# Designed miniproteins, single chains, continued (5): the designs that were tried, part 64

Each design is a single chain, and the fold is of that chain. pLDDT is the mean over its residues in the fold that is shown.

## One batch from the design tools (miniprotein)

Design m18363
Fold by ESMFold2-Fast:
Structure m18363 (fold): chain A 60 residues (1-60)
Amino acid sequence: MDAEELLKKARELYDTLSEEQQKEALERISKRLAEEKIYDPQKVAETAYEVLKEYIKEHL
């Protein structure tokens, strides 16, 4: 799956969240990117999508 496709799927998941949950999800994404030193656009997209899936699963 390319970065554009992953970002589209990540955006769809993000849009299902409340404003507060969106902030928490973004903070979690930012932290993971910083800790793992992810700068590649493909890996950034993959990480964003993975974090959003994890976040939604935890709040089901």
Scores: mean pLDDT 80

Design m18364
Fold by ESMFold2-Fast:
Structure m18364 (fold): chain A 103 residues (1-103)
Amino acid sequence: SAEAEKKKEKVRERVEKLFEELEKRIKAIEAGEKLSKEEQKEIEEAKPEIEEALENIESLSPGQQAQLYLYLSLLYAEKGDYEKAKEYYEKALEYAKKLVEEA
């Protein structure tokens, strides 16, 4: 049971962090803030995993779906499509909320 308790605590901390980051990023997008060079590199490196995940989205856990939607948001922000970027950030937040309910 100690192992299960540690896993639940780790998930809770990760979800709280994800919520704070997603809220800040949604506000940044509305303010017209540009993606950092590091964020752009992370998107390019994650591209193959994003494509694979999109084909299997229905089989993903809520946490994996939240991460996928976060990367899609960054990808669309890089392309200058801030409407789609915001939609995907909002979807990521929704799936992150489901993770809190399961934690």
Scores: mean pLDDT 68

Design m18365
Fold by ESMFold2-Fast:
Structure m18365 (fold): chain A 115 residues (1-115)
Amino acid sequence: EFDELIDEIVARIRELLAANPELGVGFIVASKESAERALQFLDGLRDALAAGVKPGLVTIVSEDVPPEELEKYEREASEIARQLAANAKAGDQAGVDQVLDRIRELSKKEYEKLK
């Protein structure tokens, strides 16, 4: 189910942040296919970080979004990534959880909108 894929994405991001506190990830995905590709991307990111690639800000936006909304979604994902990195760097676990919950709900909302 889509909700299970989103929960798995959030869990993968949480694991990556625990190992890489300077990492910021923002995502908005609106289909099962985009969620699956996001998981594949996060697996590749995990391997790259383990190989010594520097942590940074990463955004993942569903290709299913209309072109007119793409800029808005990219800005939202970018802001989420910055907030996540700042909270992780500060050791603010509650702030990290709040941002991840926001991402989860936003992605689920967009999925329902496109159904």
Scores: mean pLDDT 76

Design m18366
Fold by ESMFold2-Fast:
Structure m18366 (fold): chain A 55 residues (1-55)
Amino acid sequence: AAIIAAATAAILALLALDPSLDAAAIADAAVKLLSSALSAAEQAALKSTVLTAAA
């Protein structure tokens, strides 16, 4: 929960600074980076939360 919230906030902050960035690509990169720290359900939740918030 805390990791997902922190990662989502960081990604949204990056998108706010540079709206030309691809939210889906950043979410995928974050999931890969955090794959050892997140369960499969948490990885899906992070990607879903970022894409929903960025839309």
Scores: mean pLDDT 75

Design m18367
Fold by ESMFold2-Fast:
Structure m18367 (fold): chain A 65 residues (1-65)
Amino acid sequence: SELEKLSIEELLEKYKEMKADKSTPAEEIGNLMNILMRQIAEEDGVKGGEGYLAAMRKMMAMLEG
């Protein structure tokens, strides 16, 4: 709920914090990644499976950079 109110930039910062905290469950990181991917897809105006794959690739590039 609270994560869904964050911007893409804030979600990226939160991802770094969660990864640094070894006590964070994998499910919580997965939930954040899902929200981030959805927000990227919405911002870029992409829809459907191919659009979601493009959003996922963009998300992964942002998380690696």
Scores: mean pLDDT 76

Design m18368
Fold by ESMFold2-Fast:
Structure m18368 (fold): chain A 68 residues (1-68)
Amino acid sequence: MLSPEEQAEIRALLDAFGRRLVEELGVPEGLAEAIRRYFFREAVRHNLSVEEVRAGLAAYEEMLRRDG
C-alpha cells in the first residue's frame, strides 16, 4: 500500500503533468483531469512507485508530443 507521502508525491506529479497537457499541448481541462484521475487510480490500485509513475507519465507525454 502506498504511504500518504508517496500518494502526495504522485498527486504532485499528476498535477504538474495535467498542467503541461493543458498549457503546452492544448488538451481540454476536463480531459486532462480525467487522465490525471485515471493514472492516480492505477498507481494506487497497482501499488506503483513514484519512479514508475514518473516514468509512465514521461513516456505518455513523449508519445503525445511526437504523434499529436
Scores: mean pLDDT 81

Design m18369
Fold by ESMFold2-Fast:
Structure m18369 (fold): chain A 55 residues (1-55)
Amino acid sequence: SMAADERKVAVILEAARVLLEQGMDLDTVKQIVRRVAEALGLSPAAIQRLLDALE
């Protein structure tokens, strides 16, 4: 559902920000985010929005 996808996006983005704060490389975090979002069945548009939010 749309609401479930929005929650997945929010949780992944927050986890990604924590990884960046811990000093993980941005390219590595973006690769992890892409893999996790794909595994959770997010659309290509939602994945791109997540990646854009990390820049």
Scores: mean pLDDT 83

Design m18370
Fold by ESMFold2-Fast:
Structure m18370 (fold): chain A 90 residues (1-90)
Amino acid sequence: SVLERLLELGRELVRELALAAGLSEEEAERYAELAVEAARRQLEGKDVSELLEELKPYHEHMVKNLPREEAEAIAARFAPAAEPLAAELE
């Protein structure tokens, strides 16, 4: 449950970052879904190589198109909710 809540917050964060970088709502949803699935598989000890290859063009788009100040502002909004959940998993 804590992990599921953290993954959902991560999905929303990635989606908002993608939208800020100029991706469409559909592209942002796809990027967020891929990112969460990769995180879930890594936690289960499963192979994520194919998902990381699918994520690469999204990551490159984010690096080129997302202003650092905007990314930090968006991440800061999620930190208060994510930090207690992440701490509980450690």
Scores: mean pLDDT 82

Design m18371
Fold by ESMFold2-Fast:
Structure m18371 (fold): chain A 77 residues (1-77)
Amino acid sequence: MSPEAREAVLEIAEATLLIMRALLLPQDEETRRLIDEAAELANEAARALEAGKVEEALEKARRAVELAREAVERAEA
């Protein structure tokens, strides 16, 4: 596995853990929208990785982590 592919796997895992954390907290419509978007991006990243599109997977995985973190921060506020 390339370093970039390994990074994509780790970012997908982090996004998934953050999404699960956010789902355990109280959610308004905006927070839920962020969770849904992060989950879709994480799924797209996993599909891109399976297709060998490592750069696309990493980009989408990083965006998923960003949105999932925003959802957690918003839910914990």
Scores: mean pLDDT 85

Design m18372
Fold by ESMFold2-Fast:
Structure m18372 (fold): chain A 70 residues (1-70)
Amino acid sequence: ELEKLKERIKAQIEAILKAKDKVSLRVLAHELRELGDEELVKLVEQALEGKKLSDEEIDKIATRLAEARL
């Protein structure tokens, strides 16, 4: 359940990053900020500045968001 949701969210994040969709990235940063995860907010802000996120970094964001939904 959690694992399937995480993989779905991860795929969405990867699509957002590939499309360079800054609006969706700002929404992600806002959601992570509401969850109190400043480390993950910083990762999304780095992506907004054009930095490439590693697969591990994307996985951390997806995991946190999946946990928040359950």
Scores: mean pLDDT 82

Design m18373
Fold by ESMFold2-Fast:
Structure m18373 (fold): chain A 57 residues (1-57)
Amino acid sequence: DAAELARRAEEAFRAGDLGTGAEYLAQAVKIAGAEGAIRAAREEGGDLAASMLRTGG
């Protein structure tokens, strides 16, 4: 579930856990693709996760 993974990534980034956040984002991209993962992150209010995906980070 890309939305759940994007939400967990946002929580990890807000906590300063960049490694865990990146792992959840990578899984979201595998499920939904980059655009799908960005959309899922935006729906969950995940500005940090969405920003990381847009900048290719």
Scores: mean pLDDT 75

Design m18374
Fold by ESMFold2-Fast:
Structure m18374 (fold): chain A 115 residues (1-115)
Amino acid sequence: RPISEVDLNKESPYLLAKQYDEAIEAFKKAIERDPNFAEAYYYLGKAYKAKNQLDEAIKAYKEALRIKPDFAEALRELVKVYKSKNQLDEARKVIEEVLKINPNFAEAKELLEEL
């Protein structure tokens, strides 16, 4: 798999970074072929997050949600990134924007209550 949940073994951090760079390029190429591929943006965001490139992760997750507003996993990961940056107001704003599109999105309501 181009992106794996990696146990943070202190061995070979540079090899992991290279694998994430290769995954990022693969997902960028997938997006060039299909700009509405929400899952490619989601995995692109996960790769950026794994490299601690949080601003790029936010952009990718936002694009996934723009294409697929009911994408619960993308919303959950986006909220986690905002919380890790201590940007709780931005997290709330994104959840509210999603709820304007889908007021019955249970995951979005749950995330808003947990802020």
Scores: mean pLDDT 80

Design m18375
Fold by ESMFold2-Fast:
Structure m18375 (fold): chain A 57 residues (1-57)
Amino acid sequence: MSDLIRRAVELYKEGLEHKKKGDNDMAAKLFEEAIELLREAGVEPGDDLVKMLEESK
């Protein structure tokens, strides 16, 4: 697995934790970084991840 995909997964998990704690601003930043890393790795972000970002704004 590429380092970009690994980092994207970790950022996504961290974003979910912040979302659960009500820190929507931090969650949004982490989800945006995860999406960016997936795109850099040539992987299309899943619809669920994009929806999580939209809901965090």
Scores: mean pLDDT 75

Design m18376
Fold by ESMFold2-Fast:
Structure m18376 (fold): chain A 107 residues (1-107)
Amino acid sequence: SPEDEAQQRLFALLSQPDEETLRELEERLKSLIESIKTVAREKGYEELLELLEELIEKGYSPGEIAQLLLEEMDKKGINDEVLRRLLEQLIFNDRILRALREALERA
């Protein structure tokens, strides 16, 4: 599946912790955010889209944005499996990016 392929690719990238791997993960996070915006817009989740844009403007991390959006979905009773999976992928990829940045900063 696309999700399994993405996870396998991330694990492969982590085997070569360099600047190219960082760029790939940063592009992955950007792609996930755009996918989330598209799904929210197509399904009429305007309040979630507005919250997403506000959190980006305030400088929240991708993982923090995803967590807050998941909490807002639960609060509003929004049961959307596609959107939930994209947000979970955003949390996962942000954690990997953070771990990789920390690894590269070590001597």
Scores: mean pLDDT 81

Design m18377
Fold by ESMFold2-Fast:
Structure m18377 (fold): chain A 65 residues (1-65)
Amino acid sequence: KKELEKKLKEYKASLIILDALSENPNPSKKEQEELIEKASKESGLSKKTAEKILKEILELRKKGE
């Protein structure tokens, strides 16, 4: 139950981040902070979790995984 809800929130945050990155693929540190705030607010995740997701997505884009 809790695991599924957490995964759904993480996917929602990931979609928000991916949508923003499609518009701005090279966000500045300040833009990244604003994106973390938005993803956290809209998904209901903590800012730390949203930051982790953003960093993972940026790393995946860099590595091509």
Scores: mean pLDDT 78

Design m18378
Fold by ESMFold2-Fast:
Structure m18378 (fold): chain A 70 residues (1-70)
Amino acid sequence: SESEKLIKEIEELAKKTVEALKAKDYKTAKEYIDKFHEKVEEAIEKNLDVEKVLEIDKKLGEEVEAIQEE
C-alpha cells in the first residue's frame, strides 16, 4: 500500500540519520533528517498511518537528543 511504502521510506531515513550522526557526518545527517521531515509532513497531509509516523518521529527525536547530549 502507499502507507506501507511511505512508512518504510521514513524508517530508512530515520536509520540513515542516526548512522550519519554517529559517524559525525553532520552534512549527510542534515540531508537525511530534512528528507525525513518532508516525508513525515507528506504522511500527515495525506492522512497515511499518522499515528505510526508520529511514533517514528518521536523515537528519532529521542535518539538524536541522546547522541547530541542536549
Scores: mean pLDDT 83

Design m18379
Fold by ESMFold2-Fast:
Structure m18379 (fold): chain A 72 residues (1-72)
Amino acid sequence: MEEAIEALRAGDFEAAARLAAEAAVEEGLISEEEAERLREEMLAAAARDPEAARRGLIAALEAGLRKREAEA
């Protein structure tokens, strides 16, 4: 997930969306179908408003990290 946040900081939405979706599926947080849908939605949002999409995706990834820490 941290790698996806770094990709977002670099402005690479496609890499960030792919890395985030792959990590979430690998950790069992979401299904493969759900990850693909999320990725598609993130890319569509980035096309409409890149800054809002970037902020939203970073917030979601940070929330995922916090949830993982709370479970430990």
Scores: mean pLDDT 70

Design m18380
Fold by ESMFold2-Fast:
Structure m18380 (fold): chain A 69 residues (1-69)
Amino acid sequence: MVEEARKLMEEAERLGVLGVVTRDIAALERAIELYEKARELAEKAGDKELVEQARRALEGARSTLEQLR
């Protein structure tokens, strides 16, 4: 569970970077979906640090998406 959440965060980070570099809104939207799933899995696993990390990453990705619009 925690390992799955970490893997989703890594994938989301990669897509987020690509979305920023290429100005690809769809890639950023996909990154946001993966961060949301990672947060849910981290909450179920009881990993409060990973939940906080995913929450901050979600806020950052959403902020970036708003700036690209």
Scores: mean pLDDT 80

Design m18381
Fold by ESMFold2-Fast:
Formats: C-alpha cells, structure tokens, sequence
Structure m18381 (fold): chain A 59 residues (1-59)
C-alpha cells in the first residue's frame, strides 16, 4: 500500500504507548491520529497479527 509507511509509523508509536503507558486503547488510538478506536484496532491487528489489548498482555 502507498500509505503503508505512514501507517506503520503510527502503529509502531501506538505499540510503544501500549507498553509504556496505562492509556486505554481508545486514548492510544486518538493520540496516534485515529478518530475511531475500532478502525485503529482493526488496522493494528492486520499489521501486528494481534489486537492492541493482546499486544499489551505480551509486554
């Protein structure tokens, strides 16, 4: 995808927030530029293979 690099950078930053903070998934989504938590969670799972909540559990 042409936007893959920009999306990857946003999701990587979100991954850092999930590990380093106790912010809700909705708050993380908003901070990395997503208006919808559902859209963020879907794209995160497609990119990392796990949901944001599952990703946090592995930390």
Amino acid sequence: MGEEEVLKNRLDYAAKLLKNTNLSVAEVARRVGFKSQSTFSRLFKKHYGVSPSEYRKKA
Scores: mean pLDDT 78

Design m18382
Fold by ESMFold2-Fast:
Structure m18382 (fold): chain A 80 residues (1-80)
Amino acid sequence: SEKARKVFAFIADLGAQVLALIMGAPLAPTEYLVKRAKEAGLTDEEIERIVEASKAPREEQLKLLNEVIDTAEKRYKELL
């Protein structure tokens, strides 16, 4: 499924963002993350969670980004 492929690609990208954050790098720009989420077919409410994560203090970003990944994983499983 093309929809499942796009969600999987988004999860992989978010996983790379988590690794970057752990290594002390900043998150990708909000605009990039929103574009990728839209391509993956996330809802407006799910996209709002991504915006929240991208603008949060660095200490909260890992927690919020992992919550976004959990949501995307549920979406991926629904498309299988």
Scores: mean pLDDT 82

Design m18383
Fold by ESMFold2-Fast:
Structure m18383 (fold): chain A 106 residues (1-106)
Amino acid sequence: SARELLKKGIEYLKEKKYEEAAKLFEEAYKLSKDPELQEAARFGAAASYLLAGKYEEALKLFREIFENSKDEELKEAIGKIILYVQENKYEEAAKVAIDYVEKVLS
């Protein structure tokens, strides 16, 4: 299920398997018809790509979130992740993504 893929993506983020996490979040996005789960999956994928150094993929997904989402908390989380990555605080950046996705799964 999409929810199980989101949970596995979180586990891979905790293990610093960022590229593998991105792929799981992309699969969750494709399998979900729930807009809230789709947004969480898109955000998880974008954050994972950013942490993996895949900046073009991350930027594309972040742009899609800014254009389509009305969730101000999600937009703030994106800004926080970018700032942490600029400071080389990758675990803190990953935690922002993990916390957001876990909140959606609650």
Scores: mean pLDDT 86

Design m18384
Fold by ESMFold2-Fast:
Structure m18384 (fold): chain A 55 residues (1-55)
Amino acid sequence: SAARRARLREALRLPLEDWTAEQVELLNEAMLELLKTHDVHSLDEVRALLAERLA
């Protein structure tokens, strides 16, 4: 899903308060996958991990 990764990359460039409902849904799904394998303590940690994985 290259298109999904591209949309997540674009969303991560924006502050959370500027995200659309669709972008929040994408983050929620990606966050759920990360939480299966990582113990994260904050939304900023999730964003950092997503940015690293999308690089």
Scores: mean pLDDT 67

Design m18385
Fold by ESMFold2-Fast:
Structure m18385 (fold): chain A 108 residues (1-108)
Amino acid sequence: MTVVTESGGGTVKEGGTVTLTRTASGGDIVAAAWILEGDDGSIKSWDVAGGGPTADPRFSMSTSGNTATLTISGLTKEDTGVYYSLVTSSGGGSLISMGEGARVTVVA
């Protein structure tokens, strides 16, 4: 069983920056989305590779090869929660894969 998880989570100070990384096996990432499940029950999402407008300028997204990243600047306590990646790779067919999630905890 190949465990696929997001990396770069952890405890970060308010006003700081965190970068979350997803690496796909079996080919290049052709599309990526990120989902936050907040500890307060809120849900937020961000798309990479086109689609809707970016909802928050603090969030920067990129894909390169087999890697997708989400960078969050100006962190607030409302950014605390579990971040999940959804990726599609070109490895012999488009497969949608969800990561196991990376926890980010924002402290004062």
Scores: mean pLDDT 69

Design m18387
Fold by ESMFold2-Fast:
Structure m18387 (fold): chain A 92 residues (1-92)
Amino acid sequence: MKEAAEDAAAVTAKAAEAGARMAKEGLGELAGGVAAVGGGMAATAALNGGAEEAARAAAEGGRIAAEAALSGDAEAAEEGARRAAELAERGA
């Protein structure tokens, strides 16, 4: 359903934002883990709503955010989250 894709986008964005904050505080490994888990949860939510394309977008965005968080690039992590949210919404 459309609601599941919107929820997936919100979860992905929030997880990436939390990851970016943790990376800024020197918790890069923890930040990467949070972003990756958030992306997986968002993908699952989208799949439950039948939005397979949105699920792929959410998972990919979460992966990009996790990589950026691990490298300490908070700006890239935030942009990855924004992109994932946009793609998940368009997939709905």
Scores: mean pLDDT 60

Design m18388
Fold by ESMFold2-Fast:
Structure m18388 (fold): chain A 60 residues (1-60)
Amino acid sequence: MSKEEELEKLREEFLKLYEEAVKTGDEKKFEEAVKLQKKMNELVKEINPESEDMDIKKPA
Protein backbone atom coordinates (compact mmCIF):
# COMPACT_ATOMS: atom_id res chain seq x y z
CA MET A 1 0.00 0.00 0.00
CA SER A 2 1.36 3.42 -0.94
CA LYS A 3 1.66 6.32 1.52
CA GLU A 4 -1.27 8.02 -0.20
CA GLU A 5 -3.46 4.93 0.25
CA GLU A 6 -2.37 4.65 3.89
CA LEU A 7 -3.30 8.31 4.41
CA GLU A 8 -6.78 7.79 2.91
CA LYS A 9 -7.27 4.73 5.13
CA LEU A 10 -6.25 6.68 8.22
CA ARG A 11 -8.56 9.54 7.24
CA GLU A 12 -11.56 7.19 7.05
CA GLU A 13 -10.71 5.71 10.45
CA PHE A 14 -10.26 9.20 11.88
CA LEU A 15 -13.62 10.44 10.58
CA LYS A 16 -15.43 7.37 11.94
CA LEU A 17 -13.84 7.73 15.38
CA TYR A 18 -14.39 11.48 15.45
CA GLU A 19 -18.08 11.19 14.53
CA GLU A 20 -18.63 8.48 17.15
CA ALA A 21 -16.77 10.50 19.78
CA VAL A 22 -18.89 13.58 19.05
CA LYS A 23 -22.15 11.57 19.08
CA THR A 24 -21.41 9.51 22.20
CA GLY A 25 -19.12 11.92 24.06
CA ASP A 26 -16.63 9.07 24.45
CA GLU A 27 -13.34 10.65 25.53
CA LYS A 28 -11.31 7.54 24.68
CA LYS A 29 -12.52 7.61 21.08
CA PHE A 30 -11.65 11.30 20.94
CA GLU A 31 -8.11 10.52 22.08
CA GLU A 32 -7.82 7.76 19.46
CA ALA A 33 -8.98 10.22 16.79
CA VAL A 34 -6.32 12.72 17.88
CA LYS A 35 -3.64 10.02 17.63
CA LEU A 36 -4.81 9.16 14.11
CA GLN A 37 -4.70 12.84 13.17
CA LYS A 38 -1.07 13.05 14.29
CA LYS A 39 -0.24 9.98 12.18
CA MET A 40 -1.97 11.56 9.18
CA ASN A 41 -0.02 14.80 9.63
CA GLU A 42 3.27 12.87 9.64
CA LEU A 43 2.28 11.02 6.45
CA VAL A 44 1.28 14.29 4.77
CA LYS A 45 4.72 15.74 5.59
CA GLU A 46 6.38 12.64 4.11
CA ILE A 47 4.27 12.79 0.94
CA ASN A 48 4.50 16.56 0.37
CA PRO A 49 7.32 18.09 2.43
CA GLU A 50 7.53 21.02 0.00
CA SER A 51 3.90 22.06 0.62
CA GLU A 52 4.87 23.46 4.02
CA ASP A 53 5.40 27.17 3.39
CA MET A 54 6.30 28.99 6.60
CA ASP A 55 6.36 32.78 6.88
CA ILE A 56 6.47 33.21 3.11
CA LYS A 57 4.03 35.67 1.58
CA LYS A 58 4.37 35.57 -2.19
CA PRO A 59 2.44 38.51 -3.70
CA ALA A 60 2.90 37.07 -7.18
Scores: mean pLDDT 71

Design m18389
Fold by ESMFold2-Fast:
Parts: sequence; C-alpha cells; structure tokens
Structure m18389 (fold): chain A 55 residues (1-55)
Amino acid sequence: MVRISQEEYEEKIKEAQEEGRKIAEEDERLTEEERKAIEEALKNGIPLAAPGVKS
C-alpha cells in the first residue's frame, strides 16, 4: 500500500504506547534514584549542609 493502512496506524499507536510505558517505568526508577541522590546531596553537599553548619 502506498499509504498507511489502518492496521499500520494501529501498530504505530501501540508501539508508541508501549514505549511510553517503558519510558515511564524507567523514568520512575531513574528519577527516584536521582531524587534520593539529590536529597542526600542537599543534606550534605550544598550551602544548607556546607561547612559551618552545626547540629
């Protein structure tokens, strides 16, 4: 077919949806790990926890 068929269109949509799900899952893992690292860095790394802070 010279143009996209309904089936090909549906396959494309399905692939996009599946990729979206995969990205969401990976994003969640990456963001959660990164969020943890950021929180720890904020606690101990930046001006809030810079030298000079006392407990």
Scores: mean pLDDT 63

Design m18390
Fold by ESMFold2-Fast:
Structure m18390 (fold): chain A 75 residues (1-75)
Amino acid sequence: SRALELAERAREAARKGDGEKAAEYASEAAREAEREGAPQGAVDALRQAARAARKGDFEMAALLAEAARRLLQGA
């Protein structure tokens, strides 16, 4: 899934402290997740991850991206 790959990139960027890339990847992941018909919880988590990254809360951004990845994997 493209959404899953982008969520992984968002998490990695957040852990590196790259807020701009983390927000960009999380926002793109949210759009792809919505296009793929993913659960709304995954889309919302990715949107919140992007917002956290823009605020410099990289720990929250990484946690939200991880939560979204679990929902995208569907188990």
Scores: mean pLDDT 86

Design m18391
Fold by ESMFold2-Fast:
Structure m18391 (fold): chain A 58 residues (1-58)
Amino acid sequence: NLEEGKKYYEAGLRYESIGDLEKAKAAYKQSIKLAEKAGTEEGKELAKKARENLEKIE
């Protein structure tokens, strides 16, 4: 789940870079869910980064 969470985080960054903010938001939300499900400190940090990016994109 952590590895999948990282993939969605990277997908969010890519969608954000091309201006597809709706897909970026969806990818960040999925990253957060998978990162939290991992139950690790690495997952906690990933969820934090994804939340910060989700809150900042428009």
Scores: mean pLDDT 83

Design m18392
Fold by ESMFold2-Fast:
Structure m18392 (fold): chain A 56 residues (1-56)
Amino acid sequence: KAKELTAQSLSERYGVDKDKVLKLLEAGKYSEVAKLTGISVDGVRDNLATAKERVE
């Protein structure tokens, strides 16, 4: 759910495919998510942490 929320948020903000982002997050490929969105790997981790707080 946190990864799904993160994928949705990044998809809406950066115009990337939600399903591709979700698959990369599930595989732990945060560097690939960072490359797709143009943010840092730490930025991807921060978005995931924020989503986790919002859904817990």
Scores: mean pLDDT 80

Design m18393
Fold by ESMFold2-Fast:
Structure m18393 (fold): chain A 54 residues (1-54)
Amino acid sequence: EVELPEGVEIVEETDDKIIVKVNAEGRPLWDVRRRIEPYLKKLAEKLGKEVILE
């Protein structure tokens, strides 16, 4: 299984997609998204699903 960074939670998983929630904790969303993007890409590649940020 792919390790997710702290503050990242899978809120829904289907056959086609994974919906991920990120706790920004006062940080800009663009900064948080940029930092977690490599993990989300790896998760999408490993499971063959689209990864969506809430």
Scores: mean pLDDT 71

Design m18394
Fold by ESMFold2-Fast:
Structure m18394 (fold): chain A 64 residues (1-64)
Amino acid sequence: SESERVAREVATMLLASAAIDGLLSKEEGKRVAEELIRMAEQSPDPEVRAYLRELAEKVLKALE
């Protein structure tokens, strides 16, 4: 459902923040980055796509 997608997106954004702050394991952070990239590929809005890709890059950089 649409509500489930929105809830998953919100959860992913919160997890991205946690990953950047170093609160998640390396494996958890990688999964968050993969979800952000998947969301970007599914988004028709170029601004949303760019934002999600930048977040994924920040997450991956935080994992080093």
Scores: mean pLDDT 85

Design m18395
Fold by ESMFold2-Fast:
Structure m18395 (fold): chain A 91 residues (1-91)
Amino acid sequence: DPSKEEAEKRVKEAEEIIKKDPNNAQAWLELGMAYLLLGEYEKAVEYFEKAIKIDPKNSSAWLALSLAYQKLGKHGKAAEYFIKAMKNAEA
């Protein structure tokens, strides 16, 4: 699966960035997105939560967290975080 191979490559690249700079919110977001593509939704949630803790105004991280909770069947949390994403997307 080409998408799975690309996701595994993104995991490795993001982990190397995080090892050098654990406060890089974008690297945690990329790591979470890679695990989301791999179907590892609980790991994706954990890494998106790290990205949000570093940069709580990142609308993309809130949207990604919403999608991960939707994949886990937690529709209430997914809706809550989608609203957070929309609020942070406003200029």
Scores: mean pLDDT 85

Design m18396
Fold by ESMFold2-Fast:
Parts: structure tokens; C-alpha cells; sequence
Structure m18396 (fold): chain A 61 residues (1-61)
């Protein structure tokens, strides 16, 4: 797992959803097949009220 996945998950756990999205997008640039990163990205979008983006990320998980 790349450092960006770990940073994204940590950002999510402290409630920094904007930073979580930024780091998770970088993780997915490195490995677009990472289901954990897609799941975490969907959860972060749900926390920000971005319902459509959350649904798209879940479909790719």
C-alpha cells in the first residue's frame, strides 16, 4: 500500500474529509484497482454530502 492510502485513511479518521479525498485520489492514481481506496473515497464523499460522487466511487470498489 502506498503512503497516500495511509494518509487518506488517517485524514478520514480525524474528520479531515477534504484532505482524505486529496490523498485517496493520489493513491488511486498509483493503483486504480485498490478497492480499499475507492471505499474510503466513497465514505469521504458521503461525509461531505457529495452523494453522486460517493455512489460512483462505491461502484468502482
Amino acid sequence: AGIHLALGLMAYSIGDYELAIKQLEKALEEDPSNSRAWEALAEAYEKLGEKEKAAEAREKA
Scores: mean pLDDT 82

Design m18397
Fold by ESMFold2-Fast:
Structure m18397 (fold): chain A 63 residues (1-63)
Amino acid sequence: SKKEELLKKGSELYAKGLQLKDEDPKKAIELFEEAAKLYKEAGDEESAKDAEEKVEELKKKLE
């Protein structure tokens, strides 16, 4: 149950990050970083890695 709550919250933040990535990439980075933390706490290493890759993609695009 607690892991399910973390996964749900992580997915919500990830989806929000996707919506904001073009309009507010700095905010999207924060959302993906928080999603990655929640996924790791839930034991979902694959989703955490995907969120971390989104962070790196956006950071490269900004600089």
Scores: mean pLDDT 86

Design m18398
Fold by ESMFold2-Fast:
Structure m18398 (fold): chain A 84 residues (1-84)
Amino acid sequence: KVEDENRVIGLLLRAIGALIEGDYESAAKDFEALANYVLETYGEKGKPAAESFRKAAQAARDGNVEEALKYAREGLKKFDEVVK
């Protein structure tokens, strides 16, 4: 269980790292991978978090760093509600 949570955090940190380095395409792919992992692991309960991470991916693809970080933060908050 904690291993699943650690994997989510690891994927999130990877996505944010790519975003900060200006690799928007890699950041978008990492946010998509994160969204898919959350959906596959947590199912219905993970949907709100996954949707926020997909919005982060789209913002990253658009080069909108501020919006991507905002959606990543929202996704993390929603994910925290799932694992509490």
Scores: mean pLDDT 86

Design m18399
Fold by ESMFold2-Fast:
Structure m18399 (fold): chain A 55 residues (1-55)
Amino acid sequence: SKEEKIEEVREQVRDSLAFLDGQLAAGRISEEQAEEGKRRVREEGERLIEQIREE
């Protein structure tokens, strides 16, 4: 269903954000890179959810 697909996207967004937080905590990326990465992840997730709703 559309609802299941949306839940999958939200799960992927959460996992990606957690990964970026882990990379920042480990000193593998800068605060600026983490902020930009999180912004992109959230924007892409919202875009995908909107596309699913329009299917």
Scores: mean pLDDT 87

Design m18400
Fold by ESMFold2-Fast:
Structure m18400 (fold): chain A 96 residues (1-96)
Amino acid sequence: GALSSEELSRAIGLTLRTIGLLEDFRRTKDENSLKEAIKDVQELIDLGKKTKDKTIYKLGLKLAEKVLELLEKYNASQELIDKAKKLLEEAKKLLE
């Protein structure tokens, strides 16, 4: 269905915040930025589930892919890598 103005604003806010956290990580190498990015991506995917909006699912998928890429390149904790992989699979399943 159509997104409400509040739901659209939340989706945009979560997306922009996630991008900012990925840029912060590239600058600082602080894994806490990636932990927060995982939380924001989860909230974006949950918003997609609630709204059934495929554009939100695709955004969640793309951001989860970017988070996983940085986690693997930095040799981050296996727990964080596993969480990011689970988000990818969840987002992929919602697009089927």
Scores: mean pLDDT 84

